# Designs tried in a protein design run: designed miniproteins, single chains, continued (3). Part 82

Each design is a single chain, and the fold is of that chain. pLDDT is the mean over its residues in the fold that is shown.

## One batch from the design tools (miniprotein)

Design m10836
Fold by ESMFold2-Fast:
Structure m10836 (fold): chain A 84 residues (1-84)
Amino acid sequence: MEEEREQQALELDKASVERGRKVAEQAGRDATARVGPEAGRQEALRAFGDSAVQGADQLGQFYPDEAAAARAALRAAGAAVLPA
């Protein structure tokens, strides 16, 4: 039971990282629509990096590989999160 719970907790943590990234992307697009393309782009990148990196950092204590992958993905996504 405990081991199964631990595994499910890790899976939920992975989902949390993915959710943080998706929420940040969504917020970035919303910000772009609200404050204009240039200002929104800057705000989206900041919110995206700051929020999502915090999530990955917290989960990295249980799976560091996942945290490293999440940070790398967030960096790449942060630069390319705003499709035209």
Scores: mean pLDDT 54

Design m10837
Fold by ESMFold2-Fast:
Structure m10837 (fold): chain A 65 residues (1-65)
Amino acid sequence: YKVKLYVNGELVKEGELDEEEAEEIEKEAIENGLKYDKEPPKITREGNKITIEFSDGIKLVLEKL
């Protein structure tokens, strides 16, 4: 998986993860959203791409290679 982290529309980090690491990050993002923001993040799935958007302008994009 290719991973990109955006903050307020700016790309701040990019990397590559295996499938297990990508699934763990998705799980942790959902759990943190529910625990701290009281709202789940918006998750969009389109083919091999997953986008996770948080209320404070943080966006995580996971793309399967």
Scores: mean pLDDT 71

Design m10838
Fold by ESMFold2-Fast:
Structure m10838 (fold): chain A 83 residues (1-83)
Amino acid sequence: PETAERLRAAIAEAVAAGVDYLVVVMKSGDKYTVAVFEIAPDGTLRLLDSKVFDTKEEALAYAEQKKAELEAQGKRVRILDLS
């Protein structure tokens, strides 16, 4: 459905732009999941980390924290909010 299509489009755009990591925030039932993916040169995603939160605020804060940590290492990072 809509979330899967948005994710596919975001992945394609990230690969084209040379993004190294995609941090995805999504709502799963009553919880929020943050998933950190490494984007390989061939466009393959590798799941590095995932964490579940009770609130959207906590999930977004964690996503921003992960983005900051990876960008401090010289990586290009995008956050995709699908929640």
Scores: mean pLDDT 82

Design m10839
Fold by ESMFold2-Fast:
Structure m10839 (fold): chain A 66 residues (1-66)
Amino acid sequence: SNQEKVEAVAEHLYKHGYAKDLGHARKISELILQGATAEEVSKKFKLSLEAAEKVIADAEAVLKTL
């Protein structure tokens, strides 16, 4: 389900220090699952473009395991 995908990505991002808490991680996860670009993620969550690209790549890797 979409909820399971959101939660799996959010947990990964939180555990790896990309988000300050699980609520923030879920918001990042939801945006990525909506097909957001690295530029959009960077702008919305105040990440560097490099960090946003890595976050999206890590999210895609998690989704491949589901």
Scores: mean pLDDT 86

Design m10840
Fold by ESMFold2-Fast:
Structure m10840 (fold): chain A 53 residues (1-53)
Amino acid sequence: SAEKERLIAEERELVEALAESLVKNTPFDKELAERFAKMVVDTAIEILERWKK
């Protein structure tokens, strides 16, 4: 659905922004920062979805 495509794009942007911030402010390399950022964003979205349900 169009909603799914928008959410995927928004998740990608959030992961990229968080990963970039982590690389700048912590000793994380790009690979670890991206993995960590994805886990954080995915977990936050899951929590929000459960609160709406």
Scores: mean pLDDT 77

Design m10841
Fold by ESMFold2-Fast:
Structure m10841 (fold): chain A 120 residues (1-120)
Amino acid sequence: MEIKLTEEQQKLLLEVLEKAYEIAKNDPRVSEKVKKAMEDLYEKFKQHKPKTLEELRELVREIMRKHGLSREDAVEFVRIFAKAAADYYLEHPDLTEEQRDFLDAAVRAIAEAAGEVIRE
């Protein structure tokens, strides 16, 4: 189902993406391809916010292909984003159930995008 993202949901995603980029940047075990892909996603999201989770999925697929992410890189990218979402939940205990459900849906969309790129 294609659901239009609200401005609040776009802001929430941007904050989690910023955290994901910070995690990737500061971990020396993360590959340079994953770091650059995460930075590119964060910058493109700031410039042209996706209107739906499907547009987010398409953007993630484009970025993963552009940076030539391997299977292992794509899995690491998803893990970093999932960790960023989890850390965001811990730092924001006042998040509503609806906001948490939305972030969980976003993590699933990114994981599905990675799965599609891996299957190519």
Scores: mean pLDDT 84

Design m10842
Fold by ESMFold2-Fast:
Structure m10842 (fold): chain A 79 residues (1-79)
Amino acid sequence: MELSEEQKKVLIEAVKSLPIPEEVKEKLIEAIRNEDVATFLVGAVEVARSLKDEAVREKFLELLRKYAPRVADVVERSL
């Protein structure tokens, strides 16, 4: 996963705004900062499955498609 510092900031702020446990947010934010694709992918699948609101989930998937399209493909197939 190749992200600019600006893209990392946008994605981190998006993760912080999600209605998910703080421990999951911290794990995703660390993975984004370290460009740890495997950890981010596992966490993104967990988040997408935990989001019960379809609109919130779709907004999250749209962010993934924009900044991490390979992760988005795996997450969508896992739903």
Scores: mean pLDDT 77

Design m10843
Fold by ESMFold2-Fast:
Structure m10843 (fold): chain A 90 residues (1-90)
Amino acid sequence: SEREELAERVRAAMDEMLSTLPPELRAELSRIWDRIIQALRDGDLAALEAEIARFKELLAENADQISEVTRQSLIAMGESILNTAKRLAA
């Protein structure tokens, strides 16, 4: 399905970006990201929105450990996924 194909592609892209982060932060963000991908696959927009909010919160709490460019890219990817999921649900 289009949703499954999207989930696979964005998971690969996110794994690459997260590989550049400190191990502890990477592990925590990866756990939230796995839940984002699962919510996307399930079509659960409420869960997706909640997990993206948690992802953004963790990024803000660790802004000193992440370059501004990488942080903005991660936020933009989360927003893009939510917008695409909303379009697929319509």
Scores: mean pLDDT 80

Design m10844
Fold by ESMFold2-Fast:
Structure m10844 (fold): chain A 104 residues (1-104)
Amino acid sequence: MSEEELLNEAKLRLLSTLSMLEIYLWTQIRANRDNPDLVARYEAILDQVNAFADRIEAAKTIEELLAEMDKLIAFLEKESKTFPEFKPFVDAVKELKKELEEKL
């Protein structure tokens, strides 16, 4: 696989994972409308997830993508301490990073 093909495949898989997380966050915001503090927390997380998606899409090299994946993992691990339901997304990003590194 060319480096460009590997980068594009990894981006698509990572962005797909983030899209699933965004759908989950939207569902939580709707379910918790009567709890404004919790909604504000999920909205803040959603804003950061959207910012990560933008930076991932903008990555021009595998090195840039790996750096964004490391930041995303750190962010999701921190949030998973409050919201254990984020652990599967942490694991998914870690597995994608490992697969990308193994193909280099």
Scores: mean pLDDT 88

Design m10845
Fold by ESMFold2-Fast:
Structure m10845 (fold): chain A 90 residues (1-90)
Amino acid sequence: SLEAVLAEVRALLVRYVSATLGPEMAAPFQAQLDALRAAFLSLSREQQLQILRALLADVQEARKTADPASAAVLDEAAALLQAAIDAVEA
């Protein structure tokens, strides 16, 4: 479901922030992500698809110049964004 994919995106982003900025910074970031999720789910299907496709394009572009460690995270993000697009289109 879209909700399940969004939960996986949230987990990936929280893991990344916790690893780079420390676990104490993850809590306010989680609150912002929860607010953004609520806002995103209130959008029309067309708006959701437009945002997800734009983000996927940005991730794919960033992947071209990424170092190997960043490339792995961007590949995981691209797969989750594609799964979210597929869930919204279903």
Scores: mean pLDDT 81

Design m10846
Fold by ESMFold2-Fast:
Structure m10846 (fold): chain A 81 residues (1-81)
Amino acid sequence: SAAAAREAEALRAGLEAARALPPKIRAAIAEGKLPRPLTPEELAQLAAHEEILAAAEPAAAESVEAALAEIERLERERLAA
């Protein structure tokens, strides 16, 4: 259906945006373009997100749904620890 196709496109766009955001933040830090320095807690959260995205990349080679499921699994494991 058209609704299912739009949902699939939105999920793909969301995954690509999620994968693109950490490198953009890192570039902004390196270039001094942030309006304020990130706190140590914010830097630790960024690093944790980078680790989750990197760990999910093999699943992304199979499908967007597999990548999202792996990200959710890793985030749940992190919260349970």
Scores: mean pLDDT 73

Design m10847
Fold by ESMFold2-Fast:
Structure m10847 (fold): chain A 81 residues (1-81)
Amino acid sequence: SAATRERLLAGLEALKKAIEEKAPKEQQLGLVDFLRLAAHSLPAEERAWVLAALDEIAAAIEAGDDKRALELVEELMRRLS
C-alpha cells in the first residue's frame, strides 16, 4: 500500500541519517528491524525483495561497511519511490 511505502521510505531516511551520523550499530540494526516489521505489510512479491535488501543492508552494517550500507539504503529508497 502507499501508506506502507511511505512508512518504509521514512524509516530508510532515518536509517540513512543514523549511518551518516555514525550512530551506534545497535541503533542502526534496530532501524533495520523496524523496517523488516513494516515490510511485512507489503504484497508478497515486494515483501520478498525488500526483506532480501534489508538483510544485505544489515550485513553491511554488521561488517562496519558504512559506504556499502549507504549505497544499499539509497538503492532501496530509489526502488520504492
Scores: mean pLDDT 88

Design m10848
Fold by ESMFold2-Fast:
Structure m10848 (fold): chain A 68 residues (1-68)
Amino acid sequence: MTAEEAAKLVKEELEKNPDKSLSEIGKIVGEKLKKQGNESGGETVKLSLENAEKLGATKEQVLEGLSN
């Protein structure tokens, strides 16, 4: 899995679920990646979004970062 593929999945889930927290989005994307056989990638995405939320990142900031 590339970072670009992970970023795309995160962006799609943020757009579909604007009411969910970054940690919830990370859990959803992480579960999708684990079902695809990428368990380590799924865990990494989950932890990354949990850490972004702890650092005070907003959903808008994450979406803007993924749009470059």
Scores: mean pLDDT 75

Design m10849
Fold by ESMFold2-Fast:
Structure m10849 (fold): chain A 93 residues (1-93)
Amino acid sequence: MISKFLEVWQELQDFLFDALLNREEASKEVEVEEDGFVVKGKASANAEGVGSLEVEAKKDGEVVATYKEEYRLDENNVLHLVSSFSENKLVKP
């Protein structure tokens, strides 16, 4: 599972950075199922250089892990991480 979570994260991050650097309004969703886990990710960018990335893992229909990041491209075309959030319910139920 963890390798698939990281693969989805990396694929969406690459997509997001490309869209943000080109100042394109775009979104992408990826879903992978492995070993009873469903890993779903979404990346979205707007033409103003603001974007977000979320990856979620579910088991038996319940969300067990969530990772979120928000990015902004500044006036000098430098990419900044604005916020990040992670929650793992597998470790502390």
Scores: mean pLDDT 79

Design m10850
Fold by ESMFold2-Fast:
Structure m10850 (fold): chain A 87 residues (1-87)
Amino acid sequence: SPVEKAKSLTDEEKLILENAFAVANPDGKGTITKEQLKEALAKIGYNLTDEEVDRLLEKFDLNGDGTINYEELKKVLTGTVKPEDVG
């Protein structure tokens, strides 16, 4: 692949995803589909293709089943992960 998979998200990518998840699932429970994430991104002004959304999801090392665990993802974005996992 010409593009390297980065495990670390940029501050910009984190902010985009936090806003998208707030729009897609304000209750903060359950899972979000790739389609819901794409729609939420569009609502906040980011028109991503399915390919671009897939690339973004790959950076989170998600299992690729087409769903995103919102609680797990928001913990990564808000820094509520293990104390030694802060990057």
Scores: mean pLDDT 64

Design m10851
Fold by ESMFold2-Fast:
Structure m10851 (fold): chain A 64 residues (1-64)
Amino acid sequence: SNDEKAERAAREFVETYPEVSFETAYQAALYLLENPDTTPKELGEKFGLTDREARLLKELVKGL
């Protein structure tokens, strides 16, 4: 399910960026699964992620 995929991506993401909350990473990953064409800039603006953080989350979601 998208929930299980988002949880997996979020858990892996917060190991690299522990300053980002699990909830923020989870909601951003879930949004990416529903909106796969979202750019790193758009994702960062929506969820308060840096460009580097948004790019990593996109790669983690893409690799699921």
Scores: mean pLDDT 89

Design m10852
Fold by ESMFold2-Fast:
Structure m10852 (fold): chain A 84 residues (1-84)
Amino acid sequence: MEERAERLEREIRELAERYVKEYEEKFKSRYLADLAERLAEETIRRVRELLREGRFEEAERVAAEFPRRMEEVPKRILEEGARE
Protein backbone atom coordinates (compact mmCIF):
# COMPACT_ATOMS: atom_id res chain seq x y z
CA MET A 1 0.00 0.00 0.00
CA GLU A 2 2.63 2.53 1.04
CA GLU A 3 4.69 1.74 -2.08
CA ARG A 4 1.67 2.18 -4.38
CA ALA A 5 0.71 5.48 -2.74
CA GLU A 6 4.28 6.76 -3.07
CA ARG A 7 4.43 5.74 -6.75
CA LEU A 8 1.14 7.44 -7.65
CA GLU A 9 2.00 10.59 -5.67
CA ARG A 10 5.39 10.76 -7.37
CA GLU A 11 3.83 10.39 -10.83
CA ILE A 12 1.32 13.16 -10.09
CA ARG A 13 4.03 15.47 -8.73
CA GLU A 14 6.31 14.88 -11.73
CA LEU A 15 3.48 15.71 -14.12
CA ALA A 16 2.45 18.77 -12.09
CA GLU A 17 6.04 20.08 -12.07
CA ARG A 18 6.24 19.86 -15.87
CA TYR A 19 2.88 21.61 -16.33
CA VAL A 20 3.67 24.31 -13.76
CA LYS A 21 6.92 25.17 -15.55
CA GLU A 22 5.23 25.20 -18.95
CA TYR A 23 2.33 27.38 -17.73
CA GLU A 24 4.70 29.82 -16.01
CA GLU A 25 6.76 30.22 -19.19
CA LYS A 26 4.00 30.28 -21.82
CA PHE A 27 1.23 32.08 -19.94
CA LYS A 28 3.37 34.00 -17.42
CA SER A 29 0.58 33.27 -14.97
CA ARG A 30 1.24 32.59 -11.30
CA TYR A 31 -2.50 32.04 -10.98
CA LEU A 32 -2.41 29.12 -13.43
CA ALA A 33 0.72 27.73 -11.76
CA ASP A 34 -0.94 27.96 -8.33
CA LEU A 35 -4.07 26.25 -9.67
CA ALA A 36 -1.96 23.44 -11.14
CA GLU A 37 -0.19 22.89 -7.81
CA ARG A 38 -3.50 22.93 -5.93
CA LEU A 39 -5.03 20.46 -8.40
CA ALA A 40 -2.05 18.16 -7.81
CA GLU A 41 -2.53 18.34 -4.02
CA GLU A 42 -6.27 17.59 -4.34
CA THR A 43 -5.59 14.70 -6.71
CA ILE A 44 -2.98 13.22 -4.34
CA ARG A 45 -5.43 13.46 -1.42
CA ARG A 46 -8.14 11.74 -3.48
CA VAL A 47 -5.75 8.98 -4.56
CA ARG A 48 -4.63 8.37 -0.96
CA GLU A 49 -8.26 8.20 0.21
CA LEU A 50 -9.18 5.69 -2.52
CA LEU A 51 -6.15 3.56 -1.62
CA ARG A 52 -7.20 3.61 2.06
CA GLU A 53 -10.65 2.33 0.97
CA GLY A 54 -9.05 -0.46 -1.10
CA ARG A 55 -10.23 1.07 -4.39
CA PHE A 56 -6.92 0.57 -6.14
CA GLU A 57 -8.26 0.63 -9.71
CA GLU A 58 -10.10 3.92 -9.10
CA ALA A 59 -7.01 5.43 -7.47
CA GLU A 60 -4.87 4.56 -10.50
CA ARG A 61 -7.57 5.89 -12.84
CA VAL A 62 -7.74 9.20 -10.94
CA ALA A 63 -3.95 9.51 -11.20
CA ALA A 64 -4.08 8.66 -14.93
CA GLU A 65 -6.74 11.36 -15.49
CA PHE A 66 -4.56 14.03 -13.85
CA PRO A 67 -2.77 15.14 -17.09
CA ARG A 68 -6.13 15.59 -18.81
CA ARG A 69 -7.48 17.61 -15.88
CA MET A 70 -4.33 19.73 -15.91
CA GLU A 71 -4.81 20.48 -19.63
CA GLU A 72 -8.33 21.73 -18.83
CA VAL A 73 -7.09 24.41 -16.41
CA PRO A 74 -6.07 26.98 -19.10
CA LYS A 75 -9.09 26.04 -21.22
CA ARG A 76 -11.44 26.77 -18.32
CA ILE A 77 -9.73 30.13 -17.73
CA LEU A 78 -10.18 31.05 -21.40
CA GLU A 79 -13.85 30.00 -21.32
CA GLU A 80 -14.61 31.72 -17.99
CA GLY A 81 -12.11 34.60 -18.31
CA ALA A 82 -14.70 37.29 -19.01
CA ARG A 83 -16.63 36.31 -15.88
CA GLU A 84 -13.99 37.49 -13.39
Scores: mean pLDDT 73

Design m10853
Fold by ESMFold2-Fast:
Structure m10853 (fold): chain A 68 residues (1-68)
Amino acid sequence: MTAEQAIEEMERLREEARRRGAEGGETVALTGLWESKKLKEEGASDEVVIETAERGIRAAREQIERDL
């Protein structure tokens, strides 16, 4: 997975959470997106961005499941 693909997956999860009314999942995905994009903009390695994004994706998916 590239850093861009991981960020894109989190953006998709945020939109899915919004459409489904999973407010907690939407918030978690938004936070993970902000963190991942900030690290990328600050010149962090792809590995660090991917690890951060993957952690956010897992947290967002878990929260969406709890919300629904």
Scores: mean pLDDT 81

Design m10854
Fold by ESMFold2-Fast:
Structure m10854 (fold): chain A 73 residues (1-73)
Amino acid sequence: MFEEGKKLFEQEKYQDAIAAYLKYLEENPNDAEAYENLARVYEAMAEKEKDEKIQQALLILAETARKIAEELK
């Protein structure tokens, strides 16, 4: 549900956007664009997060997703 993930991200429903992209990746595990969009969701969550430990965890998740996207090129 790639388009659903984008829609949820635009609505700032970040947890729902993550769930939608992960569900899409279950059937499309080598889609680099889906990992890039997943990274963007984590980055947006980190930008709004006030807890430094949670912010750091989100940034690690974003970097991991970007690395997977790069390896799939």
Scores: mean pLDDT 83

Design m10855
Fold by ESMFold2-Fast:
Structure m10855 (fold): chain A 89 residues (1-89)
Amino acid sequence: MIIEERYGKSSLKGVAESLRKLAEELGLDTSDLTDEDLLKIADVLLKIFMESRNEEEAEKIFEEESEKYGLSEKAKEIAKKIMEEMKKE
């Protein structure tokens, strides 16, 4: 990993690939999602993780950001499944 490009394309591609792998390990099919779709899911989840103080705020951020990015139903299901696993661990 090149430190000089931490927030560049290389870093963003790594995030998308990590999220795709995580979704596959959870039994979710990501074959019809683009890397951009996965980055949108990652951004939504990151905002929830950093900014939500409780479950109500997490749900509000999820709805607002999902609408803003125009996430498909499948992308929303993947995001919800990952968020549920994050709550357990």
Scores: mean pLDDT 72

Design m10856
Fold by ESMFold2-Fast:
Structure m10856 (fold): chain A 105 residues (1-105)
Amino acid sequence: MIELSPYEEFLVRLAEKEAQTIPDEKVFEYLEEAVDLAVKLGLITPEQKEKILEAARENPDKLKEALAYITAALMVYRVTGNKEKAIELIKKAAEILGVDPSIIK
């Protein structure tokens, strides 16, 4: 369980609402883009990206929830600069997809 500030919780809820508006056939594409951006921002490695995307392919029912947490991580990092909290949110997305969150550091 991640300890979030009220503002960080707001960002997660906002990301969850936005993810629910994405058509099911587009969710994986959006997840790939979000994970790629996380790599470009230095939040995760390319190897961690591949593990997340592999798990996402195996867990299609979890895609919107995972996308919400990765999107929230990107928003937290860009707005607050809090890299540690952004990484915690990506770990939660990995956990939702069945990936060992300890691989994310």
Scores: mean pLDDT 80

Design m10857
Fold by ESMFold2-Fast:
Structure m10857 (fold): chain A 84 residues (1-84)
Amino acid sequence: MIEMESDEELKKKTEEAIEEFKKEGKPEVTIELVKEATEAALTTSAEDLIKAVEEQKPIAEKLPSSKENTEKLLREVIEKAKKL
């Protein structure tokens, strides 16, 4: 039987995180990045996405605001989506 960690489960976990970010008043860029990372994780292998994020640290550094926070949130969202 397919685990409950299907796309729907991963999406729910990420949606909860996004709602928490909204309540905390996270920057829009951070929220949008988290959302995009989640959609990508559900479409592409989460493992490949995590590797890409780690290899593409310069991309997180290019972000206009809260670079360290955005990178952390992106990685955490992808890790949660991967269940790690």
Scores: mean pLDDT 52

Design m10858
Fold by ESMFold2-Fast:
Structure m10858 (fold): chain A 74 residues (1-74)
Amino acid sequence: SMSTELVERTLLLLAEHGPLTTSQLAELMGISPATARRILRYLENAGLVEASGPAPKVYSLTEKGRAAAESLKK
């Protein structure tokens, strides 16, 4: 199962910083790139983030993901 805390932190960071690579997310969260890839894949499958480009892949919030992130700030 995916950690709710890691999911929430990822959504808030994407809302604050805009599109991020896996490496940038890993650095901001203080986690391994492998863990960041797992979180982003989970959120992409959930429809909360989307990826663009093959090299580098950057991840951004969908409209659904942005609504979720805004709910976490209240």
Scores: mean pLDDT 84

Design m10859
Fold by ESMFold2-Fast:
Structure m10859 (fold): chain A 64 residues (1-64)
Amino acid sequence: MRVLIVAAAEFEAKNEEELQEERAKAVREADKRATEAADRLHDEFGIPLENIETLRVSKPFLVG
C-alpha cells in the first residue's frame, strides 16, 4: 500500500516585505503538517514510512 499526503502551503502578505517571510513560514508549516500526518499513519495504522509520500503544493494549487 502507498499513501500520498498533500500539504497546502497557503499564505497572505500585506506587502512585498512580508511576502518572502510568510511564504517561508507557510512552507515550513506545510512540511511539518505532512510529517506529522505521515508519523500518525505509521504509528496508528502500521504503514511503513517508505510507503508514505508527501507533496507540498502552494499558490498555483488555488488557481489550478
Scores: mean pLDDT 71

Design m10860
Fold by ESMFold2-Fast:
Structure m10860 (fold): chain A 112 residues (1-112)
Amino acid sequence: GEEDEKKLRELGEKALEAVKAGNYEEALEYLEKIKEIVEKSDSPEALLTALESAARIALVSTKEEILEKVREIAELAEEKSKKFDPKTQLEIGIAVGVAYIAIAVQRLVLSK
């Protein structure tokens, strides 16, 4: 619902700020809270909000533990998307794809 979307935006912003500051332990705590909300949410809008935050966080991360947490969130959202209508499933699938691309790009940078 709308409350989950707001909470996910707040947690996503905090996680992004923590990653940018190098506070990876704090960022992981916010990402775990995002994952918990995604696990219990049946809202497409909440899943999309979580995926947008996850992709943004992945794009600024140099830490493999952060990238793995983002991957877990994307995988969970993809699995939950299978319960929705084809149009909604496609919209979530595109957002999942964006998150996976962000992770792949950062893993290529980290593998140097």
Scores: mean pLDDT 87

Design m10861
Fold by ESMFold2-Fast:
Structure m10861 (fold): chain A 90 residues (1-90)
Amino acid sequence: ADAEAQAILAEAKAYLDAAIAEIKKELGPAAAQEFQARAQIMLAEMNAILQTGGNVAELMQQAYKTLKGIVEGYVKRLREEAEKKALEQA
């Protein structure tokens, strides 16, 4: 197996674990659980790429870049929804 590709998968997992912890602190455990389900799907997709074999490092780098973009957009949307709800209740 490509050691670089495996390192990218491990980095992606650490990134998602950190994002889940941050969401739990800011938005609560229910939001964190919902995001965790999404994170598991993203990790499964990256693991599927790793399982195809050959030179997958570039594919894993692109998948991780895409994953970071999706996570950033998702977290931003959750924060905006929470802020809007708080303002409507104030």
Scores: mean pLDDT 79

Design m10862
Fold by ESMFold2-Fast:
Structure m10862 (fold): chain A 84 residues (1-84)
Amino acid sequence: MRAEVEANMAAFVEAVRELLAAGDRDAAVDLLRVVAEGLREEFGERAEPAVRALEEAARRAAAGDDEGALAAAEEAARLTVELV
């Protein structure tokens, strides 16, 4: 379980990084929002710290702060791994 979540979160952060590097900002924001919704559905209230980090990442990505968006996405991944 934990190893699978770690692998999935690593792949997620890499996907966000690749989308931002490609200039596909809208797709990066959409991915961050989809993952936040999925975490709320799976973990409920326990997901709130990770969801807030994903929402912060989406805001930063939308504002053109790619480095801040990636840092927030990495924090969300770390918090998500702690849920399992």
Scores: mean pLDDT 86

Design m10863
Fold by ESMFold2-Fast:
Structure m10863 (fold): chain A 93 residues (1-93)
Amino acid sequence: AEEKAREAIAEVARKYKEFSDEEIEEIRNAPTVEEALQKLSLAMNNKKLSNKEKAEILREVAEALREVAEETGSEKLLQTAEALEEAAKSAEE
């Protein structure tokens, strides 16, 4: 479950030109989902992204993690996806 979740986060980042291959690799190779999300957050904050762009990225990550949670039955990943959905809403404000 965690490996699929980390790959899902990395694949979302890959869709955005703002992320380097090195940053995407750091996310994929993070030891935990929490660390992968921390690396994503650091990468986003190190870039001059708008609140709307940050919200879009977080929303796509939340959707990807929800899909992995449904496939694996991971309640923890579902809770993480819900937290990211709330973070995306806050970023748009």
Scores: mean pLDDT 80

Design m10864
Fold by ESMFold2-Fast:
Structure m10864 (fold): chain A 70 residues (1-70)
Amino acid sequence: SHMEKVREILMKAADLISDPARGVALVLLALAYIMEGKYDEAVQAIYDALTREGKPEEAKKLAEELRKAL
């Protein structure tokens, strides 16, 4: 299902955040945006968090995967 794919992508993004608390916060923020139909904001939140973490290649890949899953 689309929701299972979204869950997998968000969990992968959280695993790439060095602080587990920030990883959890990112998942909750992205899910809140998705529940509100704010898909561009959800994708941007994942991208910004991972680029800030110093992982721009993973940011681009997971943002593209999330956009396709939504």
Scores: mean pLDDT 85

Design m10865
Fold by ESMFold2-Fast:
Structure m10865 (fold): chain A 76 residues (1-76)
Amino acid sequence: MIVLKYPVTYEQILEAAKKLGEEGEIVIENAPSKRDAKILLNMAEFALKKAGYEVLESRIEETENGYVATVKAKKK
């Protein structure tokens, strides 16, 4: 599992995706809105696919500190 915190760039997400290993999750915390979380989720899915992963699950959760975007993936 790799945990990132808003604000993050696509490049930072892509570097995290490359380091995920065989199977794992990218979690991006502290998104200030559901819209921001959706953008982060889309960036994480795209980055994982670019890094050669298959996306197994993606979700957005509301927390006390804002929204959390989570993408679970495994290496193809």
Scores: mean pLDDT 86

Design m10866
Fold by ESMFold2-Fast:
Structure m10866 (fold): chain A 55 residues (1-55)
Amino acid sequence: SELEKRKQEALKKLKEAALEIRPEIDLSGIKTVEEAIEKLYELLIEEQDRREAAS
């Protein structure tokens, strides 16, 4: 369906965004848009914490 294709496209883009933050990350367990959003949020928080510690 159109919605399923849109969700798969969104999932791909979210995974690409996560890999831009952390290229070595294992995303094999991420199967849904919701899981990808949660993982991206975690990565953004970790990156902010790292920048605060480094600066």
Scores: mean pLDDT 79

Design m10867
Fold by ESMFold2-Fast:
Structure m10867 (fold): chain A 74 residues (1-74)
Amino acid sequence: SLEEVLAELEAMFEEAKRLLEEGRIEEADQLAKQAIQRGSLAMRRLSPEEQARLEAFLDEQMAALEKALREVKA
């Protein structure tokens, strides 16, 4: 379900942010890429409405990761 996909991706993005805070930038980047790939694969099984919700979620999570990365590198 979309709800299961969103929960899985949220956990992956939270772990990526934790890795960034620990200075493990390469592992965070790799996990973020895996989350994006997982989301892209899930898109093929979702309705257009669910795809729009997942896309909005991914956009928000990517913005949060970019903010966290700037704070780590500052």
Scores: mean pLDDT 84

Design m10868
Fold by ESMFold2-Fast:
Structure m10868 (fold): chain A 75 residues (1-75)
Amino acid sequence: LPELLELAKKDPLKALEEARDMLKNGRGLVHVLTVLGEAGVPFSEIMRVRLLYLAGNKDDALAEIDKIIENVKKS
């Protein structure tokens, strides 16, 4: 996690892609949410990912992260 948090400060896009893979493999929801926050993702979007994942909608949670990644690429 420490390496991924440092990556989120230097290269938010790469950190978000790593967090997506972590969530896809069912690992560390809290760690994924922390990385999203460190990468500057709005709290409302972070909470949406959390709620979808906890509801068992993993695919929808991953799709939400994919939208976040695309928005970062546009900025």
Scores: mean pLDDT 80

Design m10869
Fold by ESMFold2-Fast:
Structure m10869 (fold): chain A 70 residues (1-70)
Amino acid sequence: VKERLLEIVEREGLSQEVLDLIRAGKLKEAVLLALEELGDRGAPPEVMRELAAIAEELGALRAAAPAPTP
């Protein structure tokens, strides 16, 4: 998860703040900030979807997500 998030941030040229959060192990904060920055930039849908999947796995995504599975 962390490796995938780091690769996306590096590839898309996101802010150093996002990279610093990843390095600090604050993955929920990092993925939320990355989603916000890429959303503002109008990033490709595939990239947004990949980040959303990582956010969901980390439990950071608080949209209209379904209840947690047993």
Scores: mean pLDDT 72

Design m10870
Fold by ESMFold2-Fast:
Structure m10870 (fold): chain A 81 residues (1-81)
Amino acid sequence: SHKEILTLIGLTLRLIGDLLDGKPNVELIEEAIELALKVAPNNKRVQELVKKAREAIKKGDYRSATEYAIEALKEALKLHK
């Protein structure tokens, strides 16, 4: 939906801001990967990026987790042009 696309864009921009400020937000990363899976549940690239983001969170690598979450949202957005 149009509202879902706007949420994807808004969340992507917030994560990019957090990455640039060097202040990763774990709650926002988790919200982002959940949204990407909800929007594109059967997409292999999104599934792979979400898996990498979750693995990074487990390792405490929140910068990499943020980067993977951004890429997952970008992939989900491409599928719903």
Scores: mean pLDDT 84

